# Designed miniproteins, single chains, continued (4): the designs that were tried, part 87

Each design is a single chain, and the fold is of that chain. pLDDT is the mean over its residues in the fold that is shown.

## One batch from the design tools (miniprotein)

Design m15021
Fold by ESMFold2-Fast:
Structure m15021 (fold): chain A 81 residues (1-81)
Amino acid sequence: SQEQLQEQLARLLASLDAVRARAEAQGNTEVVAEVDALIAKLREAEAAGNQEVIRQTMAEVTEELQRLMSQLAAEERAARG
């Protein structure tokens, strides 16, 4: 449904904001820039209003977000060890 898609989009944006905050706290400006690009990509897809494009973009952004989260976790572990 349209409501379900909007809820999923809102949750993904919230996850991106959380990862951005973690990266910013670490001084990782490269990851901050990558997250900002992903947020812009999602907002552009939403503005275009095509549900298939929105779903495809959400899937791509989710995959990239998972990669960035893994990268931040690895860098946090390296800094502690």
Scores: mean pLDDT 85

Design m15022
Fold by ESMFold2-Fast:
Structure m15022 (fold): chain A 68 residues (1-68)
Amino acid sequence: SARYEELLERMKEIEENPEDYSDEEIKEIIREQLKLQIELGRTEPRELSDEELEELIDMLVAMIRQLG
């Protein structure tokens, strides 16, 4: 999927230059990537609450910031 490849490329750009992106921008891209991966069946379908999903996104943002 072109949308999946675009999101994957944007994630790579964020990982390489995390200082150029706000936390909200990173969260939005992660959220879209996770949603699309589930839709494409590329990850095991997990029943996550919205709260659990946001917690996971927050953790991933923190990890990206630690890498920069």
Scores: mean pLDDT 71

Design m15023
Fold by ESMFold2-Fast:
Structure m15023 (fold): chain A 103 residues (1-103)
Amino acid sequence: SAPVAFTPEEREALAERLEEEVRRAEELLATNPQEVADEVEATLGRRLPLEERLELTRRWVLAMEVASLVQLGLREAAVERYGEEEVERLLALARERQAALAA
């Protein structure tokens, strides 16, 4: 299916909003890494070492940013920022994360 048709102004407004949300998530991770790690553990239903939980959380933040950019039809911007291989890995992680939340 074709991506949702947005005007250039709508795409810019949505991209700015998503960048702000990602920035807030990154700030929360930097300020309260234990709290974010605890939320990840609660979602998975099992305990992981702190470093592994933090890395998974960082990957989830990036995966959500990339998935949002792709949904806006801005895949090329995501590839420019992260690279093609990383974008594909992050999109796969976003799908797995959404499937886990729906289960």
Scores: mean pLDDT 67

Design m15024
Fold by ESMFold2-Fast:
Structure m15024 (fold): chain A 127 residues (1-127)
Amino acid sequence: SKLFEAFFEYDELASKLVKEGKLTPEKAREILEKNGIDVDVEALNLASLFAIVTFDPSKIPEIVKAFRDPVNLLTPLETAAKVLNIDLETLKRRVKVIFDQFEKLYPEEAEKLAERYEKIVEDLKTL
């Protein structure tokens, strides 16, 4: 899945850059702004994805709160795993299944979303 590969690459690279002290909150805000990302809208989009993955919409407020942090928006898998107290490998497998199905059902929308993630990866590589 191109969509899952792009999303995983961006999450993994951003998580590495956070650990190296290269992805600061200020730089995270700059990357989000440069890519036209509204933090509140993106937080709700990611919270919706992880609510689907867990089959638990009651967790949406907790996930939205976490994703209002710009650094957490760029590290969505690690953030969701911590907030939901779910194993990261299990979360990755579930997200992959959802993204593989989304790409099959909505290939044009999946391509646009993958391009958005690839652009974020390009910006992260400048750090």
Scores: mean pLDDT 84

Design m15025
Fold by ESMFold2-Fast:
Structure m15025 (fold): chain A 68 residues (1-68)
Amino acid sequence: MTPAQKAGPPPEGQVWLYDPEKKEWKYIDKSKIEEILGTAELPGASEPALVVKVDGKEYLIAPADMKP
């Protein structure tokens, strides 16, 4: 169901998204991303995360180095 924690790179056409409400990572198809809302700083990351909207909810796309 939910993607396994500690995944390698996502399958083609999918991305790792962080759900701040549930505090979990999941794979989502890129086609389900409605829009990019902006950027947010992640503690401990050298690059800001992208804030994206999926199904009316905000998620974070972290840099590759910040995957779980």
Scores: mean pLDDT 65

Design m15026
Fold by ESMFold2-Fast:
Structure m15026 (fold): chain A 107 residues (1-107)
Amino acid sequence: DEFVEKVRKEIREATRRAGEEARRLASHPNAKQIAEDYLKKAEKYLEEAKNSTDPEERIKLAVEAIYYASLALRIARLLGDTEMAEKAGKIYNEALRLVEEEIERLK
């Protein structure tokens, strides 16, 4: 239970930090490019998580994917980019599902 609570806290802190950072970054002249770069990072971390055989490494990489997907999603929403927001949301949900599956496996 302590391990599960630690992972949940890390996800909450990642999404909170992403929300704060996204507001600042959405005001940047290159906000769309920044969001696209974060979306690519989220995709890469999710792929690395799926390819890892170590449950703890999978969780760690999936949490990174959650952070970058949250950044891209929140920036995209602030810019009104619905297509990018949908793509980022899909990656966010897939990374969350992976974390939930690995937590279940470790219990």
Scores: mean pLDDT 85

Design m15027
Fold by ESMFold2-Fast:
Structure m15027 (fold): chain A 91 residues (1-91)
Amino acid sequence: ELEEVRERLIEAAERTEKALEEEAEKNGIKISEEEKELMKNYAIMNELLRLLPELTQEEAQEIHDYILTEKPSVEEVIEYALKLFEEYKKK
């Protein structure tokens, strides 16, 4: 069910992007691509935490630090999350 997890992570990112764009339009604010990417990446992390409650605080912090320091693309964060999910379900 790795495909189902990927779909949920993509949906989380898409929902966040739509919400940000609608809010920006409503308030007359321009959101940068960097800000959208950061928010989408946080949405992916939050969805992963919901799908994988076995994830340790240390691993959650590592993902948070990765997003902030490396500034990965949405695709990179999704692949990172999927690898982590697979490792936990490989029991």
Scores: mean pLDDT 79

Design m15028
Fold by ESMFold2-Fast:
Structure m15028 (fold): chain A 73 residues (1-73)
Amino acid sequence: MKYYEVTLGEPVDGESLGRVLEALSSLDPNAEIVRLDGRRLVVRVDDSKTNAEQIEAALRAAGVDVESVRELP
């Protein structure tokens, strides 16, 4: 399991949160949002299933405005 910080272009609302959860579940059904703070999400994923590039691509494909995705130590 790895943690990633996702920075969005706009604060998360209920509709955009739904899109984020759907996109993450498509990469890893065990993915979790562990922290939400305005435009910033911390997500926990199985690092054998996905990476920062795949998370960013899936979120953008779901219509989410993504500024960056960064692996946390």
Scores: mean pLDDT 82

Design m15029
Fold by ESMFold2-Fast:
Structure m15029 (fold): chain A 77 residues (1-77)
Amino acid sequence: LDLEFLEKKAPELIEEATKLLVEMGVPEEEARRLAERLVRLLLEAARAKNAGDEAAYAAAMEELRRVGLETEALIRA
């Protein structure tokens, strides 16, 4: 994964993720916030991996896992 490419594509990724979440029944405002959080965490993980920072990478992945659980709860609410 190229960090520069991901940073350049971040707005498109947020838009695509927001659309998918809305189609799954998540309210648009919550979907957009969630998409922004997910993309931000993906960028943090990519930066950490590129820097060889295993601790930062693990922290970002753990936060992504937590956000995933929050997403499932929101979809089922």
Scores: mean pLDDT 80

Design m15030
Fold by ESMFold2-Fast:
Structure m15030 (fold): chain A 75 residues (1-75)
Amino acid sequence: EENLKKLEELKKWLQEGIEWLDKHKDRFPPEVYELRKKVLEKALEIIDQGIKENMPFEEVLKKIREANAKIVKEA
C-alpha cells in the first residue's frame, strides 16, 4: 500500500515531466530532446513493471538509475 503510493507518485511526476518536455520540445536541440524523452519513457516502463510485480520502491529506483546510466553512456 505505502510502496504502491510511492510508485504511483513517481509515475505521475515522470508523466508530468514528459508532458513538460513535449511542450518545450522546440527549446532543445533534437539530440537532447530525444535523450531526455528516452530516459523518462524508460523510467515509466520500469515503474509500470514495478507496480505489476509489487517491486519495492528502492529496487525500482535502483533499476531506473541503472537504465538512465546505460542510456547516457550509449548516447
Scores: mean pLDDT 82

Design m15031
Fold by ESMFold2-Fast:
Structure m15031 (fold): chain A 91 residues (1-91)
Amino acid sequence: MKARVTVRYKSGEVKEYEIEGPTADEVTAMAIMLIWTEMKYNGSEVEVEFFGDVKESKEMAERLKKMGESLGYEASVEVKGDKTFLRLKRK
């Protein structure tokens, strides 16, 4: 299971991270940790692109959306063909 996390910082910098794990749960956990650390104080926007099964990717994206909303971020999930995207933005 694979995901790409793109972090956009308040400075205008953009960084991409690839995360990979044997299960959706592991990839989700790694994404949560990365989003938590990068968005704390310096990140303004995060986009997560999920690769693999669309149903499983959508379920992971919805869990991350709930987490982002609970942290005060604006969160959205979009499915484009076989790709699933999660976007988190500071309000």
Scores: mean pLDDT 79

Design m15032
Fold by ESMFold2-Fast:
Structure m15032 (fold): chain A 65 residues (1-65)
Amino acid sequence: SKEIAIRYLKKALEDPENVEAVEKAGVALAVEGLTEEAQRLGEAMKAKDIEAVKETAERALEKLK
């Protein structure tokens, strides 16, 4: 649900190295139809690119307003 996506995106922004939160955010984004953001978040996490994780999470949150 949108609420679950927002929750895990906020957790990923607070702790972008939290793999569980980032993975759950990605799954929730894909369910909400934000497949591109979900893919970018997953790739950023695999690359351990903290800035990309934060940037993608912020953009996804903006789209879920």
Scores: mean pLDDT 82

Design m15033
Fold by ESMFold2-Fast:
Structure m15033 (fold): chain A 95 residues (1-95)
Amino acid sequence: LAERAEELLREAERLVRTARTPEQLRRAIDLVMEAVRLALQLKDRETALRVLEGAIRVLDEAVRRARAMGDEELALEAEIALGLARIALGVVKLI
């Protein structure tokens, strides 16, 4: 799980950085949310926190990229995903 979550996050980070179309950026958001889901299943809190902190950084960049592309709907999707990732980080910190 940990290796898979970190792998998905690395791929998402590259996609966000290189995305030229809204479809490519949407794939990056989907990969990040999959990494978030896997992180919440991790028993190692330190690894879960690291993955979630990475997800927040990638999603913040996805919001900026979606706005730069003029895709307001995708920007809203990325903002919702960012909010969910922040809630997930908060939950893991409480445990």
Scores: mean pLDDT 85

Design m15034
Fold by ESMFold2-Fast:
Structure m15034 (fold): chain A 97 residues (1-97)
Amino acid sequence: LEEELKKLDEEAEKAAEEIAKTGDKELGQKKRIELLKKALELVLKNPEEIEGMTELKKEYLQRLLEVLEKNKDKPVEEQIKELKAVQDELDAEYEKL
């Protein structure tokens, strides 16, 4: 799990560099969404392997994955907006703790 997540993180960094170099925002955004989904699926499959995993974090990751699945057939820009909305809601909830 940790090795797989590290590999996905490296791939995400390379995707960010490619966006900066080529200016292809749509391709880069799509790749980031695909990598995020893979990371979420890996973590949620084995949450007990992640030290410091809390119920709040599991709920956060589950909601992000659900949003990605719900919006998978929508344009990338809409998928990003939906992700940001969920992140904003959970950030507000986290600040209350």
Scores: mean pLDDT 71

Design m15035
Fold by ESMFold2-Fast:
Structure m15035 (fold): chain A 90 residues (1-90)
Amino acid sequence: SMRQKAVQAFLEEMDKRKGEFSPELEARAMELLLELLDNPGEKINAIEFLKVSRSTALKLIGIMQEAAEKAGFILKLEKNGYVSLVEKKP
């Protein structure tokens, strides 16, 4: 499924950055991705969800954007750290 592709792509992107994030933060980032995948179009504040600095949140959002794109999604970043996930239009 596209959901499984997004999860696998995220794990691959995190493996490229081995040791850059704590296991707890990696788990929170995965939880955020799953929440976005399960609620398409819902806006979630990534900074609040991840409980990290803005710069760290933006870095993880960038990684999630790459994973989402590989799976056929667009991860939108809006003002103040809000994110939402939508399928790429044909």
Scores: mean pLDDT 86

Design m15036
Fold by ESMFold2-Fast:
Structure m15036 (fold): chain A 79 residues (1-79)
Amino acid sequence: MKVTIEIEAKTEKEAKEITEKLNAYFESLGLDKAELKGTKVTVVIDKDIPVTTLTGAMIEAMGIGLEAGTSVKVTISER
């Protein structure tokens, strides 16, 4: 299962803060780091992890994005 979470921030400063919060959380779970491109923060999870861990990571990322971002897009695909 591959999950892509894309967060659009209002400013590059807010995008950096979102990236730092996401990386702190994802590093604690052994997940890949978020990528920062201007005001866009992208997280890709493409490895076998428990569904409960995946769900928790998605909820946390959406929460961070909704607090500081203007939009959050989550794409889930089977592998």
Scores: mean pLDDT 76

Design m15037
Fold by ESMFold2-Fast:
Structure m15037 (fold): chain A 87 residues (1-87)
Amino acid sequence: MEEMFERIRREVEEALLPYVSPEAAREAAEILARGAVEALEALGLSAESAEEAAEKIAANAEKYPDAAQTVARAAAEAAEIVERAQA
């Protein structure tokens, strides 16, 4: 869990750094990583990258809508942070 969270968080943070402040990138990455890990745990799955996590959650969205909703909420919160940092 901890290693998966840290890896996803780091990958998302690195992807956001060109577009937002380091504080905003870190906050958004933590929110997205927590949502992804929570969704994967609910599915009984693990992922080695942020991209793999997104693919696995999307593939299971129809059968496990609660997991998809968890990620959607995290993505909305992260998007609000990014938008405020870009405004």
Scores: mean pLDDT 78

Design m15038
Fold by ESMFold2-Fast:
Structure m15038 (fold): chain A 84 residues (1-84)
Amino acid sequence: SELSKLVTQLVGESLRVMAYILDGDSEGALKSAEEMYKIGEKIISLDPSEKASVISLLQTVADELGKVDPKVAQKVKEQVKKLE
């Protein structure tokens, strides 16, 4: 299903954010987090019941990013608020 594909892509991008964080690449982490946001919007549009789970995952990723780059993490957190 389309939802299944988007969920797989969202998980893939979350792993990419973690890989960039471990590599010290906050710019790469931001780009992958922005892709997670776009995928999250599509998931919520297809299934609004997934909204809380999508927001929770994006907040977790933003918190991890904040440990290496608080300014970049704040940009991600501001995007996540637009989904609420």
Scores: mean pLDDT 85

Design m15039
Fold by ESMFold2-Fast:
Structure m15039 (fold): chain A 74 residues (1-74)
Amino acid sequence: MSESEVRSAVLAEALASGDPLLVYATTIALTGIQEGMSLEEIEELLRRLAKELNLPEEKLKWVLEKTREIVAAR
């Protein structure tokens, strides 16, 4: 599966959750990947945003795992 296909699938899953915070965090992660940010930089950004947005740890872990899957598909 291409990186583009994995990104589309991850975004579709986030949208299907009906959770605006999960969608927002996922969109930020996808944008970071597209802009060439390192996985470490994206993880630090997501952890900061989770604190600011009060995103549950389980949802943060989901976004981090999906970010790793997309990067692995490069």
Scores: mean pLDDT 81

Design m15040
Fold by ESMFold2-Fast:
Structure m15040 (fold): chain A 83 residues (1-83)
Amino acid sequence: GSELEATGVDDAGNTVTLKAKAEGDKIIGEIYVNGVLVEKGERPFSGTHPVTIEAGTGAVIDADGNVRNATITTSKSGELTAS
């Protein structure tokens, strides 16, 4: 399936990127801070479904282990398909 990406900033001015992708029977979420992968999660996923990365503020842990408030500036929606 295709990858979906949303970009924002944290309270220290770092670039935060959220990615969602379908791989096999799973959806995989990744969080990047200044291009460094800091969090990865997965859950079961099947078929073809609309997926949205929502705009808003949330906690993220940076590459140094600090808890930051990240703001995603624009929601991204797309269709992801399990293979």
Scores: mean pLDDT 79

Design m15041
Fold by ESMFold2-Fast:
Structure m15041 (fold): chain A 71 residues (1-71)
Amino acid sequence: SIVLSREELREKALKAWEENREKALAEARKRGDLEDTELGLEAYRYGIENDLSAEEVEKLYQERLRKREAE
């Protein structure tokens, strides 16, 4: 089949996310913004698992950043 199911697309996206996560965290360690990067990666993973749009993921990330800064 030339079309993947939602479940297959989610699995593929999660595997891509894991690869991107390792690279993003390595770069974040060099920049010193590891905590913000981890929040973004977790929001992105939540979006993949829950079929959120990119806009919804960005809103979740911004909400998590604001809550962290308010602490």
Scores: mean pLDDT 79

Design m15042
Fold by ESMFold2-Fast:
Structure m15042 (fold): chain A 100 residues (1-100)
Amino acid sequence: SPLIEKLEALAKEFEKKIENASKEEIEKLVEEFMEEVLKLIKELSDNQKVLDLAEEFKEHIKDGLKKMKEAKFPVEEIKKGLIDEVKKFLETVKEIEKEE
């Protein structure tokens, strides 16, 4: 799937950027990543379930980041949590795409 290949490439780029990010850069990188994800899905998929999942994931990852910051998690734990959530999102998208 062209969508899956491009989402996987985008996720790898996000992981590299997050690993090298300062605490202050993380929120912007998450926002930019989710904007690119939604753009790719709108361009390459007519599946409303995938779009709805991505919109829900955007809110989930933003809320999770806010909660980790408020709980004063170490920056490395915040980074790991974000990378793990992105990987779970990709696996869910892959499962939906296989059902079509």
Scores: mean pLDDT 86

Design m15043
Fold by ESMFold2-Fast:
Structure m15043 (fold): chain A 93 residues (1-93)
Amino acid sequence: SQQLLDIADEIAKTVMKEIPNLTDGESITKTTTVLDKQNQPVTLTLTFENDPETGSLRIFANGEFVGDVSEGDTSLYTQIRSQIFSILQQAVD
């Protein structure tokens, strides 16, 4: 869905802007609401935590660990956007 991709992109951009201000033990939290296949609203709370031991960013959806991402051959922004898009698609399924 283009709408889900647009939401994922906007959240990823906002998270990327906030990462430089994130200290050890801090998290970034974003909430979004999407419609499922039954046209019912689903609210997702996305949490992004800096792991000071590995330097990776840990991603949670509604408190459940989804995965971690780190800068590499694929940009951190692209990885965050892809993870959020996958979470959104799973939520509306």
Scores: mean pLDDT 84

Design m15044
Fold by ESMFold2-Fast:
Structure m15044 (fold): chain A 95 residues (1-95)
Amino acid sequence: NEEKIEALEETKKYLEEAKKNVDEGKEGEYLNKAGEYLSKVADEPKAEPLIKTAGEAKKAYDNSAVNPDESKAKMKEYLDKGAKLAEELAKELRE
């Protein structure tokens, strides 16, 4: 569980950093890092809502060239939700 807790803490960190960089169009590097750490908990059933939420953030990122303002708003929403889900799952796994 310790390795999964650390991966969730890094996932939260990079999702929060991605959100801070959305307006500057520099979120991509942080999204990739978040995905890398999130892959380490892919076998955790309780991570399903987090994985789905991160997927929605990635979908918004991929659509940013077509609808930039809508995509930025959705990206910020899903990145915020994902960071909170990662934090809560890390707390639960510590119990």
Scores: mean pLDDT 84

Design m15045
Fold by ESMFold2-Fast:
Parts: sequence; C-alpha cells; structure tokens
Structure m15045 (fold): chain A 67 residues (1-67)
Amino acid sequence: MSDRELRDMLLRAADIDRQQADELQRQAAASTGKARVRLETLYLVLQISRDVNDQLADELDRRVQES
C-alpha cells in the first residue's frame, strides 16, 4: 500500500524480467530461422515490460521523496 513497498515490489519484478531476458537472448543466439525470430520477439516484449516497470518504480521513488 505504501509507495515505498510498491517500489520495492516493482524492483524485484524488474530483476526477474532481466534474468528471463538474458536467458531468451542466449537461446536466440543459439537458434536459427523461425525459432530465433520468436525468441527475439519475446526478448523485445520483455525489454518493453522492464522499461515500463522501471519508469513506474522511478515515479514511486519520487513520490516517496516528496513525503
């Protein structure tokens, strides 16, 4: 409920997404053809999700600092 707790939750989620992105990147590098394209697409989706979560965490951090 507090902005600080929400920020911490988002940072944990971002760390998990980062680990999954690294794994997808490894698999994409080892793949070819249609499989590679799909893995690269999943990696991009994860990158977008991570950027959104990072933005939300930054906004919550600023709100905590205001108080």
Scores: mean pLDDT 76

Design m15046
Fold by ESMFold2-Fast:
Structure m15046 (fold): chain A 63 residues (1-63)
Amino acid sequence: MEELEKAREELLKLASDPNADRDKMIEVVRKIKELATPEERERIFDEIMDASVEKLRKKAEEL
């Protein structure tokens, strides 16, 4: 559980960072897939999707 929560937070930080390395995100996603149940995985990815949308919105506003 602890490892999964750490991986979730790392992925959320990466998704929120406009300069995040794509390869790093893929590595963390793989870790989450190994640790999470299907239900936990869906919930985590929904959070990441929301963070990604917020990142794009902020990026657009800075232009």
Scores: mean pLDDT 73

Design m15047
Fold by ESMFold2-Fast:
Parts: structure tokens; C-alpha cells; sequence
Structure m15047 (fold): chain A 85 residues (1-85)
């Protein structure tokens, strides 16, 4: 029972950390996203680039945090299996 609550707590903390990281590094993350978008679609308007860059930067930050959590669960499972041997 407590294992599911601990997993949910870690997921919530990782999402909150991702939100803080995005807020603290928003300008840098958005600038990187803008550069990539301009290279992929040079004809895109600056207004669309700015709107999409913010969404992409935010989404990528969140997905990275989720990916890190999944990797941590895989690593913990591998360590648990070694202890059973």
C-alpha cells in the first residue's frame, strides 16, 4: 500500500521540480526551442515561434522529469533483483 503512495509522491515532487526548473531557466529553455524551431521551419512567423517555443520548452522539461523517474524505477528494480541473489 505505502509503495504506491511513495511512487505518487516522487512523481509529484519530480513534476514540481520540473516546474521550478522551467520557471528559473525559462528564458534559456525558450531561446533554445526558438533556435531549433527556426532551423526546422524558417518560414514560421515570429509570433508562432514564440508561442510554440514556450510550449515545447515546458513540455520537454516535463517529459525529461518523467523519463528520469522511469529510469530511477528501472535502476531500483535491477538493484532489488541483485539483493535477491
Amino acid sequence: MKVNEEGKKRAKEAVEEADRYFEENKEELVERAKKILKELDPEMSEEKIEERAEVIAYTATKLRAIGDLIQEEIDEEQERKKKLL
Scores: mean pLDDT 75

Design m15048
Fold by ESMFold2-Fast:
Structure m15048 (fold): chain A 55 residues (1-55)
Amino acid sequence: SRLDALLARMGEILLAHPDDERVRALGFQGVERVVAGDLAGAEATLEQMEALVAS
């Protein structure tokens, strides 16, 4: 599902960047959005995480 793919990718980024405070902050925001039922907002947060680690 979209949710399973989202959570798996967020987890991969968090695991790969354990010392990055910005990545952790975005990951927390993404989980909060999932809990709130805002899947689109959570996906936008994942895009921000991916952009951050691509730098």
Scores: mean pLDDT 84

Design m15049
Fold by ESMFold2-Fast:
Structure m15049 (fold): chain A 96 residues (1-96)
Amino acid sequence: ESSKVVKAEEVYAALSLEDQQIAEQLTDLAEKEPRLSLVIDVLRLDLQLPNASDQVVFGTYLHQYGKEALFAEIDAIIKGFLLPQQLSLEISQILS
C-alpha cells in the first residue's frame, strides 16, 4: 500500500458524473463565498493534497469517503471556526 501512488487528477477523472457535478457546484459556491477557503484548506490538509485545486479536493473526498462524510466534515469545520450556519445549509442542498 505504501508503494501505491494515487494522482489526485486521476482520482477526479474516475469520479461518477454526479460526483463531478457536486464537486463543481461546491467549487462555484466557494468562489462566491471566501469564508469557505478555511473549509477547503482543512479538507486539503486532511487529504494531504496541499497543491490540489478546490474541485479536486472536493472530488477526492467524495470518491474516498462519500457525500455524508464530506458534509459531516464540512459542517464540523464550519462550527469549529464559528462560520455562519447558512453555509452548512447551502452545502447540504448541493449534496442532497
Scores: mean pLDDT 77

Design m15050
Fold by ESMFold2-Fast:
Structure m15050 (fold): chain A 89 residues (1-89)
Amino acid sequence: SSSQQRREQRLLDRLIDIIERSLREAGFDESTIQRLLQRFRTESRSPSDLLQMVEDFLRTLRKRDPEKAERFQRTFNRLYQEWVRQSTS
């Protein structure tokens, strides 16, 4: 496999880790977290797909539970920005 495929897999794994931590900090229960992570892992084919799924999830969450959505978004944005800085340095 190409170095590009290995890079994409590492990016997906890191992004899933960020999502997991963001869900936990937002106050989701463990069973809900595991179900959402399984969906994200199964349905995403690239880091871009996963980011789109997170945006769609967050849009839906804002309508149902705006406080959880805000907690998720704050943690996700912080962790994502930290990761992007590390990946470009």
Scores: mean pLDDT 83

Design m15051
Fold by ESMFold2-Fast:
Structure m15051 (fold): chain A 77 residues (1-77)
Amino acid sequence: VSVETASKFTAGEINLIAGELSLELKDYEAALNSYKAAIELYEEVLKEEPEDERARELLERAKENLKKAEELLKKEK
């Protein structure tokens, strides 16, 4: 793992947490943006380290949370 790949992984985790906090605050647009950023960061990690099981797990979690945030935003209108 390079420092750059590790930094992207950490940034992905920060964005996942930010998304969760935004959902608690009912800021669904902010949650969407944070989850999208986390997805992009984890995809970059997996591009560099395709076998990273943890990055795959967190990517899937981010995608699931993104779908939840999208549904909540649509219901909130």
Scores: mean pLDDT 82

Design m15052
Fold by ESMFold2-Fast:
Structure m15052 (fold): chain A 103 residues (1-103)
Amino acid sequence: MGEQLFKEIRDRLLKAGMSQEDVDKILGLLNSAGAYIGGYKYTGDKIMKEMAEASIKQVADLLVKSVGKKTAADILKWTSQKYRDMGMTDLADMLDKYAKELE
């Protein structure tokens, strides 16, 4: 995953009042999701896509627990747009899905 994108996400999460520990957990899950989607595109293995979805679900769940549903939805939408701008449409769609479930 891009270092600049992760810096922007970290800064946003810290401003939302999250601890550095929880921010690091979210960044780790996003990095894992990106690796799984990369594996899926390379191999066609549907299990890799399911693992990416599970990682994004954990991001959504941790955001809700840390900052509440409304702030979590706003962050998920913002992160989705950042991934979409980078051409990471699979990850963007997963983030949008969980954001919509919180509204």
Scores: mean pLDDT 87

Design m15053
Fold by ESMFold2-Fast:
Structure m15053 (fold): chain A 99 residues (1-99)
Amino acid sequence: SEVEKEVEKLLEELEPLLEALDAAVKARDKKEVIALYQQLKEKVRELVERIQKETGASIDEIIEVLEKLINEEKDPAKKLKLNTVLYLVSQYKLEEEKK
């Protein structure tokens, strides 16, 4: 679907930040983890808003696509990255519902 293609683009655009976050976690660099998490949160917001504007998809439809990708993913490292993105999108949904 069009939504699946846009979610795949979202994941590609987040990959450098997700890799940097994993490296910072492994290095136990708490300051860097916090900084990267804030960057990742803001980038997820921008990308979700873009998907909604371009496709008309709801946040729930984006979450459903992410859950499908997680269920189909066999690589534990990639599955962890997908779950991180799902968590951030879910947090964004909660923030939007408070408006």
Scores: mean pLDDT 85

Design m15054
Fold by ESMFold2-Fast:
Structure m15054 (fold): chain A 78 residues (1-78)
Amino acid sequence: SLEEAKRLLEEGAKYLNEGKYEEAKKAAIEALRIFESLGDKAGVAEALEVLGGVYKKQGKLDEAERLMEEARKIREEL
């Protein structure tokens, strides 16, 4: 549901800020899946941004850059 996806996105962002990267990644991926199934482009971009933030904190800069660029392109279409 949209409500579940928003809750997962909020939890993912909170976990990222707390340094709980595996929990943040799981929450962001689940939120992304739900937002994609609903066609919620804004939600997809936000979930990709959280996931990109996780990869950046883990030193996976190329993966982070790809995710952030995908989110940017989606936001430009809104």
Scores: mean pLDDT 87

